Designed miniproteins, single chains, continued (2). Designs and how they scored, part 86

Each design is a single chain, and the fold is of that chain. pLDDT is the mean over its residues in the fold that is shown.

## One batch from the design tools (miniprotein)

Design m6966
Fold by ESMFold2-Fast:
Structure m6966 (fold): chain A 77 residues (1-77)
Amino acid sequence: AATEAEIRAALEAYREALKRLEEMIEAGAPPEEIRAFAKEVAPLGAAALAAVAAHPDSPAVLELEEELRKEELERLK
């Protein structure tokens, strides 16, 4: 099982990667660079989701899940 430190590190890595991806998009980086970086973010996202599944009642995990739900609702409009 993943330790609390490993779970937190995985969530932090994913959050930092998402923030950088958002900054690249806002800065008008070329679509190919954005896509290449998104491919690097994908395995971090998979690790973060696995950590979330292990600790569903964690405050940090609950906050991330609510953010994902908001994005899904916006997409379904």
Scores: mean pLDDT 74

Design m6967
Fold by ESMFold2-Fast:
Structure m6967 (fold): chain A 58 residues (1-58)
Amino acid sequence: KRELAERIAVALIKAKKKSLTAEEASELTGIPLETIKEFLKELGKDSITLDDAIKVMK
């Protein structure tokens, strides 16, 4: 879970985006779409922001 958040945070920073949808996060990180969707469902969100990713890493 923390490793997923770290990869997404790096992708957000490199892409200079405020948020990523499950599809965008999967494309940018290479993580399977189903894995990203499950992660977002656990967060109760449809998209992930840098702040969301940082909170999971702490």
Scores: mean pLDDT 77

Design m6968
Fold by ESMFold2-Fast:
Structure m6968 (fold): chain A 92 residues (1-92)
Amino acid sequence: MSEATSLLTEAALLAVEVGRKAPEIRELALQAAGHLSDAAAYLNNLKEMEEQIEKAIEYLKRAAERGPEVRPLLEEAIRKAKEALKLAKESA
């Protein structure tokens, strides 16, 4: 499995976990998880992968503003998503 795909999967799982722990931001967290999963599916399309990762990061940032208790998990998900994007660009 590529390192970028592993990081996207880990970020998506963190977003899902946040949605389980914090019902008030669940919709934002699940939207982020959906975009991270879509990014992992577009392994051979860098432009689509980048767009999905950027959308996921936007949702994760919004969730972090609303859920201070789960912010460290959201920040870790953002970190993994950014690293995945960096690796994907370096592989292109």
Scores: mean pLDDT 83

Design m6969
Fold by ESMFold2-Fast:
Structure m6969 (fold): chain A 102 residues (1-102)
Amino acid sequence: VEEDLRRRAEEAQQRLDEARKEIEEKGVTPELVQRFTDAAIALALALQALGRTEEALAVLDEAIGYLEELLKKTSSSDTETIAALQDGIDSLRAVRDLIRRS
């Protein structure tokens, strides 16, 4: 089970890195924001399950900061991308708060 959790954390990290790379290469889209957010949550939950709580919180804080920077760079006319970024930030904050209360 611990080996399996470490493998899941590694796979989630790879997905997170891939989503970030695609955002940098292709630009910010709702789909890529969702993939990034899902990967960050998966990584944080796997790390939490491994007892690596400080690392789980660091992943979420870094992901929140990254999406907030993307939000600052997004055109005010791109309401769909803004909504996706805001939803991602809210989801990451909710998971962070859940972990902090555990």
Scores: mean pLDDT 88

Design m6970
Fold by ESMFold2-Fast:
Structure m6970 (fold): chain A 82 residues (1-82)
Amino acid sequence: AAQGQALVAQGQALIAEGEALIAEGEKILAEGRQKLADNPEKAAEGVGLVLRGMGLITEGYLKIQRGQRLIAEGQALIAQEQ
């Protein structure tokens, strides 16, 4: 009973973390694109921001997938323990 609910809570937390990372990554990605467009002399800095933003977005999606799996496992345990 309690274990299934704990897994659901953990999964929800991972989804929230993943969504936050995606939002941060999208902002950094936009900043990198703007630097590439507006400041060719800062191309290396702009590329670095684009790569960092993409990395955060990827990490965010992986956390969301893990969170969804934990929620499914937790819900299955709750159903089996009732």
Scores: mean pLDDT 86

Design m6971
Fold by ESMFold2-Fast:
Structure m6971 (fold): chain A 81 residues (1-81)
Amino acid sequence: TKELLDRAAENAKGGIQSLKEGDTKAALKQLQGGKKNALESGTEEGKKAAELLQKGIEALKQGDTEKAIELAEKAKEILEK
């Protein structure tokens, strides 16, 4: 649904902001929330965004903050179409 895609986009934005501020715990929670909302939307766009958010979560767990931001930005672009 559009509401779930909008919520996923908000979560991705929050995650990006938290990463830029150095708050990895808040970022992880936001990206996980975004993935959940994107998947629950049942849309092809949501599925693609969820895959990008999952890769961002994995990058963040490996300490690659720049890659996590890049992947979350790509997910946000898909969700905001």
Scores: mean pLDDT 85

Design m6972
Fold by ESMFold2-Fast:
Structure m6972 (fold): chain A 68 residues (1-68)
Amino acid sequence: SMDRIEDIAENYRRLLESLSSTLSPEEVREIHDRFIKAVRANPSLSDEEKEKLVERLDQILEEVLKKS
């Protein structure tokens, strides 16, 4: 559901903000790429849910890295 995607997105934002304070942008991108791979490989998510979640997480990465 959309509510679950936003809960995941909010928790992910907090995680990336914490990581970006101690890691380089390149290291944060590597962590993000691994997480996106895990989302795409998750058999419990539909293709539509995967696309929506990936898009939302990519937006969060861009926002977090712009603040650095």
Scores: mean pLDDT 84

Design m6973
Fold by ESMFold2-Fast:
Structure m6973 (fold): chain A 104 residues (1-104)
Amino acid sequence: SEKKKKGEELLKKVEELLNQPKMDVKELKELLIEAIENTTEELIPKLIELIRKVLEKLNDKEREELLRELIKKAREVGNLEIEMELGVEEVKLAVDRVVEKKKK
């Protein structure tokens, strides 16, 4: 499938950018949005793994903005599995904010 090949290429580019000393957050967001548009069922686990790795390197505001954009794209393309997995990450972010507020 052409879509699968493009999805695999996009995920490889995301992984390469994650290994760079300075992350281009805008480029990563654009690549992840395109990856969601080109994701086949077999690529979903790798996509979610890479999204989680990107989120770990971002501040809270950037995490919230990225998750919002990716959830919106998953919804637009009708991929319920990606939407649900990203919804779990959004809940985790909300829980982490509550825990950090209690520590301060």
Scores: mean pLDDT 82

Design m6974
Fold by ESMFold2-Fast:
Structure m6974 (fold): chain A 67 residues (1-67)
Amino acid sequence: SLFEEIRKDVDEIAKKNNGKITKEELIALGERYGIPRELVEKLFDALKKDYLTKGEAIRVLMLALRE
Protein backbone atom coordinates (compact mmCIF):
# COMPACT_ATOMS: atom_id res chain seq x y z
CA SER A 1 0.00 0.00 0.00
CA LEU A 2 1.03 3.63 -0.36
CA PHE A 3 1.08 3.96 3.44
CA GLU A 4 3.57 1.07 3.75
CA GLU A 5 5.76 2.62 1.00
CA ILE A 6 5.74 5.97 2.84
CA ARG A 7 6.72 4.32 6.14
CA LYS A 8 9.56 2.39 4.48
CA ASP A 9 10.89 5.45 2.62
CA VAL A 10 10.75 7.65 5.74
CA ASP A 11 12.46 4.89 7.79
CA GLU A 12 15.33 4.73 5.27
CA ILE A 13 15.90 8.51 5.39
CA ALA A 14 15.66 8.60 9.21
CA LYS A 15 18.15 5.72 9.56
CA LYS A 16 20.85 7.51 7.54
CA ASN A 17 20.20 10.93 9.20
CA ASN A 18 20.08 9.97 12.92
CA GLY A 19 16.28 10.08 13.03
CA LYS A 20 15.97 13.42 11.17
CA ILE A 21 13.97 14.26 8.04
CA THR A 22 15.00 17.59 6.47
CA LYS A 23 12.70 19.92 4.52
CA GLU A 24 14.35 19.10 1.17
CA GLU A 25 14.20 15.34 1.83
CA LEU A 26 10.49 15.57 2.70
CA ILE A 27 9.77 17.67 -0.42
CA ALA A 28 11.63 15.19 -2.67
CA LEU A 29 9.80 12.24 -1.08
CA GLY A 30 6.42 13.98 -1.42
CA GLU A 31 7.04 14.70 -5.11
CA ARG A 32 7.57 10.95 -5.71
CA TYR A 33 4.00 10.38 -4.40
CA GLY A 34 2.55 13.17 -6.55
CA ILE A 35 2.36 15.79 -3.78
CA PRO A 36 3.19 19.37 -4.95
CA ARG A 37 6.42 20.87 -3.58
CA GLU A 38 4.56 23.96 -2.38
CA LEU A 39 2.13 21.93 -0.24
CA VAL A 40 4.88 19.93 1.51
CA GLU A 41 6.86 23.15 2.07
CA LYS A 42 3.82 24.91 3.61
CA LEU A 43 3.09 22.01 5.97
CA PHE A 44 6.77 21.67 6.98
CA ASP A 45 7.14 25.42 7.61
CA ALA A 46 4.01 25.43 9.81
CA LEU A 47 5.86 23.20 12.32
CA LYS A 48 8.67 25.81 12.68
CA LYS A 49 11.42 23.17 12.98
CA ASP A 50 14.77 22.63 11.22
CA TYR A 51 13.93 18.93 10.78
CA LEU A 52 11.12 16.47 11.53
CA THR A 53 11.06 13.15 13.34
CA LYS A 54 10.00 10.02 11.46
CA GLY A 55 6.48 10.20 12.93
CA GLU A 56 6.06 13.89 12.10
CA ALA A 57 7.23 13.31 8.50
CA ILE A 58 4.72 10.47 8.01
CA ARG A 59 1.93 12.66 9.43
CA VAL A 60 2.78 15.58 7.10
CA LEU A 61 2.75 13.31 4.03
CA MET A 62 -0.53 11.66 5.09
CA LEU A 63 -2.17 15.08 5.66
CA ALA A 64 -1.04 16.23 2.20
CA LEU A 65 -2.50 13.09 0.59
CA ARG A 66 -5.93 13.80 2.15
CA GLU A 67 -6.24 16.87 -0.09
Scores: mean pLDDT 85

Design m6975
Fold by ESMFold2-Fast:
Structure m6975 (fold): chain A 112 residues (1-112)
Amino acid sequence: MSPLQQRALELFLEVLAELDPELAEETRAALKAGITNPLLPFVGRVGLDTIDAILRRVFSKAGVSQEEIDDVISGKISFIEALAKILEEHGEEYTREMLRELFTALLAAARP
């Protein structure tokens, strides 16, 4: 993982911890155990179709192309690689706010 990808992952975990500290610790533990996709804990909670819809909405607002979003959803590009590009293009404060929008939508969809 590049230094930029590592920083993007740290921002992901920091913002998640602000909204749901227990889920952030679960995600940290899963990454230490060898998972590569930090969205994996949400897959079981909301399902792939919901993640696709929310990710497409949020990344489109961040200026990510439809083709690049399709590549992230299909697994051709990792989520962290796409997030690192957003961080490089828009900076840390923008990326944090985008992640807050993403997690707020995902956590709302995960409620019974």
Scores: mean pLDDT 81

Design m6976
Fold by ESMFold2-Fast:
Structure m6976 (fold): chain A 112 residues (1-112)
Amino acid sequence: MVTVTESGGGTVAEGGSITITGVASGGEVAAMGWMLQREGEKPVGVMINGGGIPGPFGSRFKGSGSGNTWTLTMSNLKKEDTATYFMKVTMYDAEKRKFLSATGEGVQVTVV
């Protein structure tokens, strides 16, 4: 079974920085993205394969990583960045010989 686990959430001051890490298991990562979900809202994309998405997150949020371990560094945080952040992956399962998608449970980031 393919799984994703995120770590590194918490409470951070406005203008501060935080890094979250995602680890995927059970196969080889073919593609990944970072997503956020605010309470009562639909999930929105933040980054794909470590690259930025053009828009309000691009200059403040940076992705890095390779293989099964990826990080999202968020800087110059605003109160509106308060959300659950999670990693979505597409992984190749060699035993089943197919691509499977997995999403982590996410970590809460609270900006105060």
Scores: mean pLDDT 78

Design m6977
Fold by ESMFold2-Fast:
Structure m6977 (fold): chain A 93 residues (1-93)
Amino acid sequence: DMERARELVEHAIEASRNLESDIPLAAKHLLKVIELLRQGVSEEDIAAALAELPPEDRRLASEGLAMATVALVNNLLTEEKLKEFIENSLKAK
């Protein structure tokens, strides 16, 4: 579903943009990416939606998607857990 894939990459971009400036907002966008991944948006549609983006937005979307994937694998499925995950990621060396 290309419409869901485009929604997913937009939320991934917004998550990445807000990581240092608005952690609660970044966590909300990451949770939306996770929800769309759990709904079964295909990897092919995600790749196609990423290919539609200019290079900078594609980089931001890829960062957000990678972070959401790590969170999903670790069962971080609430805004509160995602806020802690972002804060810890920013402190990591």
Scores: mean pLDDT 85

Design m6978
Fold by ESMFold2-Fast:
Structure m6978 (fold): chain A 74 residues (1-74)
Amino acid sequence: MAAVEARALAELRRAGRARGLPEVALEAVEAAAAGDLEAYEAYTERIQTLSEEEQRRFLEAVAEAAARVAAALA
């Protein structure tokens, strides 16, 4: 549901900020939460241009956000 998706994206942004994700990744997540498909495409393209370390931090943030969403929904 949209509310659950919005929560997941908010947790992802929080985890990403804590892990030092680039601003462009955080902005793209916010745009995706609004249902902007063009922003989603741009997000995918921009992730591919990030350094390997930045991509790793992004994946770590996603894992952390998923765990927080699961805990919040329990």
Scores: mean pLDDT 65

Design m6979
Fold by ESMFold2-Fast:
Structure m6979 (fold): chain A 94 residues (1-94)
Amino acid sequence: SFAKEFLEEMRETARASGSEASLKVAEALEEGKPEKAKEIAVKEIEKKGEKSKVPKEEIEKIKKAVEEGIDVIYKAFGLKPEEAYKLFAEFEAK
């Protein structure tokens, strides 16, 4: 199962980095709630960006990129492993 392997890798990466928000994003995706995953990710980006004094325009660009990434990941979960890897390769090439 591509989704199961991907989610476990996300959780391992999140645990290694101490990112509670990334763990919650993985949980929302596993529950089939990509909109909830986007909301969690966007709030964390806003919080970290404001704390680091990143310009609002740059924060908005990062938010859009992360939301698009979550959509691609969730779409890949409904595909066969070979099709999922092709989708990621096409997304990374852009």
Scores: mean pLDDT 78

Design m6980
Fold by ESMFold2-Fast:
Structure m6980 (fold): chain A 77 residues (1-77)
Amino acid sequence: EIEEAIKKAKEYLEKAKENKEDLEKMEEYGTKAMGYAVKAKKLGEENPEVKEEVTAFAEELHRELGELAKEVEERAA
């Protein structure tokens, strides 16, 4: 389950990046990516051995989505 959530989060992050020209699709895919990252983080809390790695992954995903949003805003200005 954790691996599937991480895989889905990565897939939706890439789809968000591919759809930078379509703000609605980018937001939809970004929201899904974040949702799966949150799910992976919750599942990771029950597994101490992978908790650190899953937390780092979720933080990196959040950073990448924030950078993507900033890039889109800068292009709109």
Scores: mean pLDDT 76

Design m6981
Fold by ESMFold2-Fast:
Structure m6981 (fold): chain A 80 residues (1-80)
Amino acid sequence: MDEELEAFKELVEKYVEIARKAVKSKSNSKEEQIKVIEEAKKKIEELADELIKKYPEYAEEVKEIREKAIAELEELEKEL
């Protein structure tokens, strides 16, 4: 069980970093950068919902991780 929560934290951090790199990249158009951010947000929300459903005892921690990551992605989107 703890393995699933740890994996979720690692995946969320990877998606946020991918989005940050996309925003800093000069090879991507703004439309492509927005797309990467939106896909990251969607994946994080899907993963969070799945974990909360399977392991409700971790719901509060999962929601906190999701909320923080989504807020960071929203900030990145405003920079475009």
Scores: mean pLDDT 80

Design m6982
Fold by ESMFold2-Fast:
Parts: C-alpha cells; structure tokens; sequence
Structure m6982 (fold): chain A 82 residues (1-82)
C-alpha cells in the first residue's frame, strides 16, 4: 500500500491505496486511477468512481461528501485488487 495526502476544498485527507492505484486532485475533484497491469474490472470501477465524483462536484457536494465518496472508492478498489 501507499499513502496520499489530498486537499479537497481546503480540507486535508490522508488515504492508503493499493500500489497500483494513483490518487490525485484534477480540477478540484479527487480521482482514483488504477495504473499498470490491473484487471479490466478495476479499470471500469475506477472510471465509475471518478464519474460519480465529478457528478457530485457539479451538484455542489461538500468537502465532507467528496471525502466520504473518496474513502468508499478506495474500499471498492481494495476489494477488487486485494
């Protein structure tokens, strides 16, 4: 596992993700990116998580809501990859 520190609307979040997942902020939105040699299911799940996150941001989601969704997305990717 590897640790990331992200900032979401001025709130800091530390998360641990599998080695083959990258976590970053793009356009103010937290995204989880499966990288390298990963199952197709992990790629599709990552896309689904990121689209959900973008939709929440467009709907005016709070920092706490985006943080909760990020943590849920990490759990979903861990279930597929570990």
Amino acid sequence: MKTYELEIKGKKLRIEVPENVEAKIIGGVPVLLPIGDVPKEAVLEGIGINLRMIGMELDGASADELIAETKAGVRRLKAILQ
Scores: mean pLDDT 85

Design m6983
Fold by ESMFold2-Fast:
Structure m6983 (fold): chain A 77 residues (1-77)
Amino acid sequence: MEEEEQQKQRELEEVRRELVEAASEAMRAMGRMISEMYESESEEERERARERGARELRRADEREREALERKKKILEE
């Protein structure tokens, strides 16, 4: 078997793991944001929860996008 093919397989497995990690982070961020908003006693606290949640979701989305771009490049070759 070509070493090149084995390397591609390892890289695809790493991308899959990165996607799972990103998805898990997004789900945790969303759940935490909802929980904090529900427990918030003021509009300022709710806004702070939204901002923190949005930041965490953007970070997870960025990681997912990067992983998907990497997968595309691996599959194009």
Scores: mean pLDDT 81

Design m6984
Fold by ESMFold2-Fast:
Structure m6984 (fold): chain A 76 residues (1-76)
Amino acid sequence: MVEEAIKLLKKAIEAVEKGDLDTAVRLGEEAAILAQKAGDWESARLAGMAALYARAGDADKAIELLKEAIKRLEEF
């Protein structure tokens, strides 16, 4: 589950960088669910917040939070 969440978050960053914010929102929300199922509630919160910023069109903040979620999951 952790490895799959990290893969989804990396794809979400790529989606934001390409301007595909709808895909970034979906991937961020899926990653948040997987992080929560793995017991990493803070990474789930960060991924969920990244999806909210992507939905709001704040690409820079979305990428920042996605990277933070990846770093935390890699250390979990």
Scores: mean pLDDT 84

Design m6985
Fold by ESMFold2-Fast:
Structure m6985 (fold): chain A 77 residues (1-77)
Amino acid sequence: ESLKIISETKKLIEELEKAYKESKSEKDKEYYKKLLKETKELFNILNDPNASGEEKKKALEGIKKLKKEFEEKKKKQ
């Protein structure tokens, strides 16, 4: 489970970095930069050996929310 979550989060980070690089507007760059930062912060919690199972679950839910937000942003383009 943890390995799968880590793998999925790495893919999201890669997709956000690509979206940031390919964005032509400053507004879109700032949007993707913010999502990327938030995703990396949650990813650090998932990789923290001192984080509890509950903290990791909350981080996973946060990552799922950010992934949905990113997908909705792509759908509107």
Scores: mean pLDDT 79

Design m6986
Fold by ESMFold2-Fast:
Structure m6986 (fold): chain A 91 residues (1-91)
Amino acid sequence: DPAVQAVSEAILHLGKALTAAQKGDSESAIEHAKKGIEHLKKAKDAVPKEVEEAIEHAQKGIEAAKKGDYEKAVEHFQLAIDHAQQARNKL
C-alpha cells in the first residue's frame, strides 16, 4: 500500500529529526523533518486530518529548531510522530 509506505517513511524521517534535535543538530533536524513532510503529503488524500496534524507539528518543530529551541523542537517532532502513527493506524 503506497500510503502505508509513505507514512512509514515519514515516521522514520521524523524519528531522525527528533534524535537530531535532542543532540542540538538543527541542520539534520530540519533536513529530516522536511523529508518527513514530503512523505506525509503523499498520504494526505487517504488520511487528510491526521496527515495535516502531523505536518503542522513537523513545521512547528522546524521553526523551533531554526531558533535553537531544541526542547520545543523535540516536543513538536514527537507530536508529529504521534499523529503520523495515528494516520498509519487508519490505513
Scores: mean pLDDT 90

Design m6987
Fold by ESMFold2-Fast:
Structure m6987 (fold): chain A 102 residues (1-102)
Amino acid sequence: MKPTPGQVRDVLLHIERLIDAGDEEGLLNTLKIVLDKWPLEDIVAAFRELAATLTPEEKQRVLDILRRAKEVVDKNKDKLDPETYEKIKALLDEMIRIVEEA
C-alpha cells in the first residue's frame, strides 16, 4: 500500500511532537515502523508531492523537523541495526535534499 502525501505529513507532525517531548526511542520506533510499512521509493514519491504543495514557511518547518530527526538518529546509531540505520539515514538525507531543491 502506497502512502499519501497527507499520511507523510501526519508522520512528520508526529515526529515533531516526539522530538519536542524528548522521546528519542519513540522517534526511532516511528521511523522503523514507517520503513517496514512502506517501500523507501514510495515514501520519497509521496514526500515530493507534499513538498511541492508547501509554503516557504512550511518548507522551513519541515526542514527543521528532518534535521532534528537526523541528529537524534545519529546520536542513537548504536541502538539501531546497521542496515536499519543506513535506511533511515538515506530516507532523511533524501527528504532534506527534496525540501532544499523545492
Scores: mean pLDDT 88

Design m6988
Fold by ESMFold2-Fast:
Structure m6988 (fold): chain A 66 residues (1-66)
Amino acid sequence: LSLDQIKQLAIQAASQVKDPQVQQQLIQEAQNAQTREEAVRALSKAVSQLDDENRYKISLQGEKLY
């Protein structure tokens, strides 16, 4: 996965977070990620805030980009 692909997944995951304050913070972290490690951290944080259904959807998108 390229940096841009991981950032896109992180932004998509963050946008599905139900708490608007946490959502805003996670979207900004994903957008500001300048390294693959930062993007992966942002994605992991966002995914941890999702319910099982939305985590599954993000997982499928990750597989598609891999």
Scores: mean pLDDT 75

Design m6989
Fold by ESMFold2-Fast:
Structure m6989 (fold): chain A 80 residues (1-80)
Amino acid sequence: MTEEQIERAVEVLRQALLDAGVDPETADKIAEEVRKRLEELRGSLTPAQAALIAAHETLKAGVPVDKASEIARRVAEVLA
């Protein structure tokens, strides 16, 4: 995964969180945690794994499972 792919995934994640009704401060915190994890693992990550990381961080922040699943799907699509 490239730096450009990480930036694209994080931007899509942030927008998806806002679309799901997550406040901007919480969306920024989730996006930053996902960015850090993607940067640490970038040489070994598939789009599906990146989407799972996004879903995990979103769920940890208290976002409902249905919304987290939709967000993960959007992240996976942008990386395919």
Scores: mean pLDDT 81

Design m6990
Fold by ESMFold2-Fast:
Structure m6990 (fold): chain A 60 residues (1-60)
Amino acid sequence: SVYEERRRALREMEREARRRGGEPVEFDLPFLGPDGTVYTRRVVARLAGPDELEILREEP
């Protein structure tokens, strides 16, 4: 499902952010629109603390 794919992408983004030690990472996250169309948002995030991601940008 789109929600499961997004959760997996978020976990991958978190792991990559940790690996990069505070450098920004970019990920395309899938979302389901009200019309049933899957669309992608580009998210840029960085590690702000040991278990915290800071979202820097989100583009539709």
Scores: mean pLDDT 77

Design m6991
Fold by ESMFold2-Fast:
Structure m6991 (fold): chain A 93 residues (1-93)
Amino acid sequence: IEKLKELLERLDEVKEKIEKSSFDSKEFQEALEELEKVLKEAYELIKDEEKKKRLLEIAGEIQEAIKNKDKEALLKAIEELKKLIEEEIEKLE
């Protein structure tokens, strides 16, 4: 549970950096690198196969948003990731 809560805090920081920075900035690139680390750690922590499948779908949405330089789609995908992690925490509590 504690590790999943730490991922939520890290996602809030990533979201804030993405909202405040431009697509071509070093700060934005660093936020994307942190997002990749959060996705990997979430995949390792989530045991439910259906939730793992949803996580991979969200990762695909993130990649598509980055390719299209769609900041709104990227932020939406991050919110979906947060909800998935929150659902996992609730199930474990």
Scores: mean pLDDT 82

Design m6992
Fold by ESMFold2-Fast:
Structure m6992 (fold): chain A 52 residues (1-52)
Amino acid sequence: SKLDELIKKIRNGEKLTDEEKKVIAPFDVNGDGKLDDGELRNYRRSTVAAKP
């Protein structure tokens, strides 16, 4: 899914679009522009909770 691709890019330190960065920003608790595995999992679960 697109979320898996975003998570993979973040973990690999790849470039993200401005919109992709905005989507993950609320889950960046550290404010470092990085997400740990727990935060990435919460982000993924949060989007799945909403019906498509």
Scores: mean pLDDT 63

Design m6993
Fold by ESMFold2-Fast:
Structure m6993 (fold): chain A 71 residues (1-71)
Amino acid sequence: SATVKQILEDVQSVADADGRATAEQILAVIKKHYPKDKRSPETVAEALEAAGVIERTADGKYRLSELGRQL
């Protein structure tokens, strides 16, 4: 199974030049490792934000937090 670290590395690889990814891009990364994940993009992003590993940007995208970068 993919670790949270591997998922966050894959998110960073699809992020834009400023390290920002959409909730849909985050779900797409997760579904590469867990194809049966039935959560919405918003639910997945909220779960990772609640875990403290990503943070929401002013434009409604997401970036790795300090904690997320340390994993």
Scores: mean pLDDT 82

Design m6994
Fold by ESMFold2-Fast:
Structure m6994 (fold): chain A 118 residues (1-118)
Amino acid sequence: AKRGAEAAREAGLAAERGGREGGGREGSLAAAEEARKWGGEPVDPAREEEGGAAAGGSAGSNAEAAGRAAGEGRDKLAGEIAGGSGATAGATAGVGGASSGEAVELAGRAAAEMAEGM
């Protein structure tokens, strides 16, 4: 447990500095930065989640959070993109992570633009 906490601390400090300087990326980094700022939660538990989700699983969840923040349309447009394959889409997103996150973020932004136009 303590070894994971140290690794998370080092990663958190690097992410915090990168995000603050505007060198961060959307998706995983944005969500991780927010989590640390609020609770300082370690990344280790996300890795040790059941099912051996690897980094992709956490990236998928982070992509969802980032999409919501970006346009609050993630849930709306994600349904359009996934078509309803929620369980399989979750597994596939875990494997692709970043790629799926980008698509979700673009969808969220488009939804936000439409909502703003209304």
Scores: mean pLDDT 44

Design m6995
Fold by ESMFold2-Fast:
Structure m6995 (fold): chain A 98 residues (1-98)
Amino acid sequence: MVEELDEEMKRLGIEEPSDGGELLRAMLEVYLKMAERGEERGIKRMRDFILMTVMPVASDEEIKKLENAPNETVIKIFKLVVEGRLDEAKALVEEIIK
């Protein structure tokens, strides 16, 4: 059920990962590259991932703020996540929901 991601990785020239941890990183990189090219599907996938991650601890109002966050902000958050800058990514999410 990762066939669509495998095709996107091939189109973007991303090396096919050999284990599950590398697969997750490649998947996030695919979504980021799609969004950087202005592809709405990539932006939507990245936004959905952020929402799923915060949903168990966020209020309804905070969820709505994240749903309405600018595409550029969503891309910036994911770029920080891909780079391993989790504290900076968290700070941007907190800035949006305030």
Scores: mean pLDDT 69

Design m6996
Fold by ESMFold2-Fast:
Structure m6996 (fold): chain A 79 residues (1-79)
Amino acid sequence: SEVRRRIEELKREAVEILAKAGYSEAAQRAVANAVDAALSGTPGGLENADATVAALESLGEAGRKAAALIREARRLAEE
């Protein structure tokens, strides 16, 4: 669906922002997993996504931008 395509695009953009800012592969994977968790709706996955967003918001500009993209992906997944 168009919504799913947009969520995958947001996931790619969030990972790319962290990669370009020099964040580890583990951090990049955590961001990708947070978007996937938003799509799956599992309780543990949603908790992990919320924790990842909170952690990213405490980081610099790149972290805040990535967090905003994850929040948008979660919003779209809930529609």
Scores: mean pLDDT 78

Design m6997
Fold by ESMFold2-Fast:
Structure m6997 (fold): chain A 78 residues (1-78)
Amino acid sequence: IEDVASNVAPVLEGGGPNAKLQRFGIVVKFKPGATEEQMKAYVELLIEKNSHLEVESVEIDLEKRTARITFKEVIDPG
């Protein structure tokens, strides 16, 4: 796969005001020239690299060329 990602950022999503644990996610920003197929392939590779985590949802914005992956695994950030 060509290097199609311009930025990759881990994110944590909290379950509420008293939540000590957060769900792990990844947000990817792609280069303007990235195709839908390249974006999907990159997301698939990220999921494969994190195969120890179960995927909750995947959102790909084709117009903005961004993707968000949220995992079911709850992570304690420490």
Scores: mean pLDDT 69

Design m6998
Fold by ESMFold2-Fast:
Formats: sequence, structure tokens, C-alpha cells
Structure m6998 (fold): chain A 75 residues (1-75)
Amino acid sequence: SLEEVEKRLKELEKRKEEIEKKVDKTNRSFQLALKAIRNSLDGARIAIERGDVKTAERYIKSAEALLEALENQLK
């Protein structure tokens, strides 16, 4: 549902905020990963605004995978 997708987007935005606090601002690789995450989250938001749940779900899945990969690199 649209409501579930919106909730999921909000949770991913919070995860992104937490990871940004831990990431070295001078590390180019981490900054590029964060940019990719931001782009996926923005894509999800635009899709939600258009009522395109299927496209929003794809962007959310992409953002989740990118966040998980970055979080694993920081372990």
C-alpha cells in the first residue's frame, strides 16, 4: 500500500541520517555511496507523489540494499 511505502521511506531516511553521522566526510567512496542512497530515496519520494507504488517499491529496495552494504562496510 502507499501508506506502507511512505512509512518504509521514512525509516530509510532515518537510517541514512544515522549512517551520515558515522561516515568520514573526506572518504570519497563513502560519499559516493551516500549520494546513490539519496538519489534512490528521492526517486521513491517522486514515485509516491505520482501514485506509482511499484516504482516507489523498486527505489526503496535499491536504497535498502545500498544502506545495508554501506552499514556492513562500517562494521
Scores: mean pLDDT 84

Design m6999
Fold by ESMFold2-Fast:
Structure m6999 (fold): chain A 100 residues (1-100)
Amino acid sequence: SEEQLRRQVLAYLAKLYELLRDYIMNTQDRSEKVLEALKHALDLIMKLYEELPNLTPEQAREKLIDTVKELEKIFEETGTPYGKEVAKRLKEIRDALEKA
C-alpha cells in the first residue's frame, strides 16, 4: 500500500543516515578521499531529506534507490577496505528495498 511504501522509505532513509553517521564517527581511515566520500554521501542524504516532502511514495522509493546506487559507487571508488565494506552494506539495503 501507499502508506506501507512511505513508511518503508522513511525506515530505510533512517537506516542509511544512522549507518553513514556511524561511519563518520568511527572510521579509522582519515584519508582525504574517505573524508570527501563521507561528506559527499551526507550531502546526498540531506538533499533527499529536503526533497522527500515533495515526492509521491513511488518517487521517493525510486529516488532512494538511485541515491543508494550513487553511495555504493562513491564508497567503492575510495578503493579502501572500509569503503568496500560500506558499499557492500549499502548494496544489501538496496537489494532489500528493490524487493519491497
Scores: mean pLDDT 80

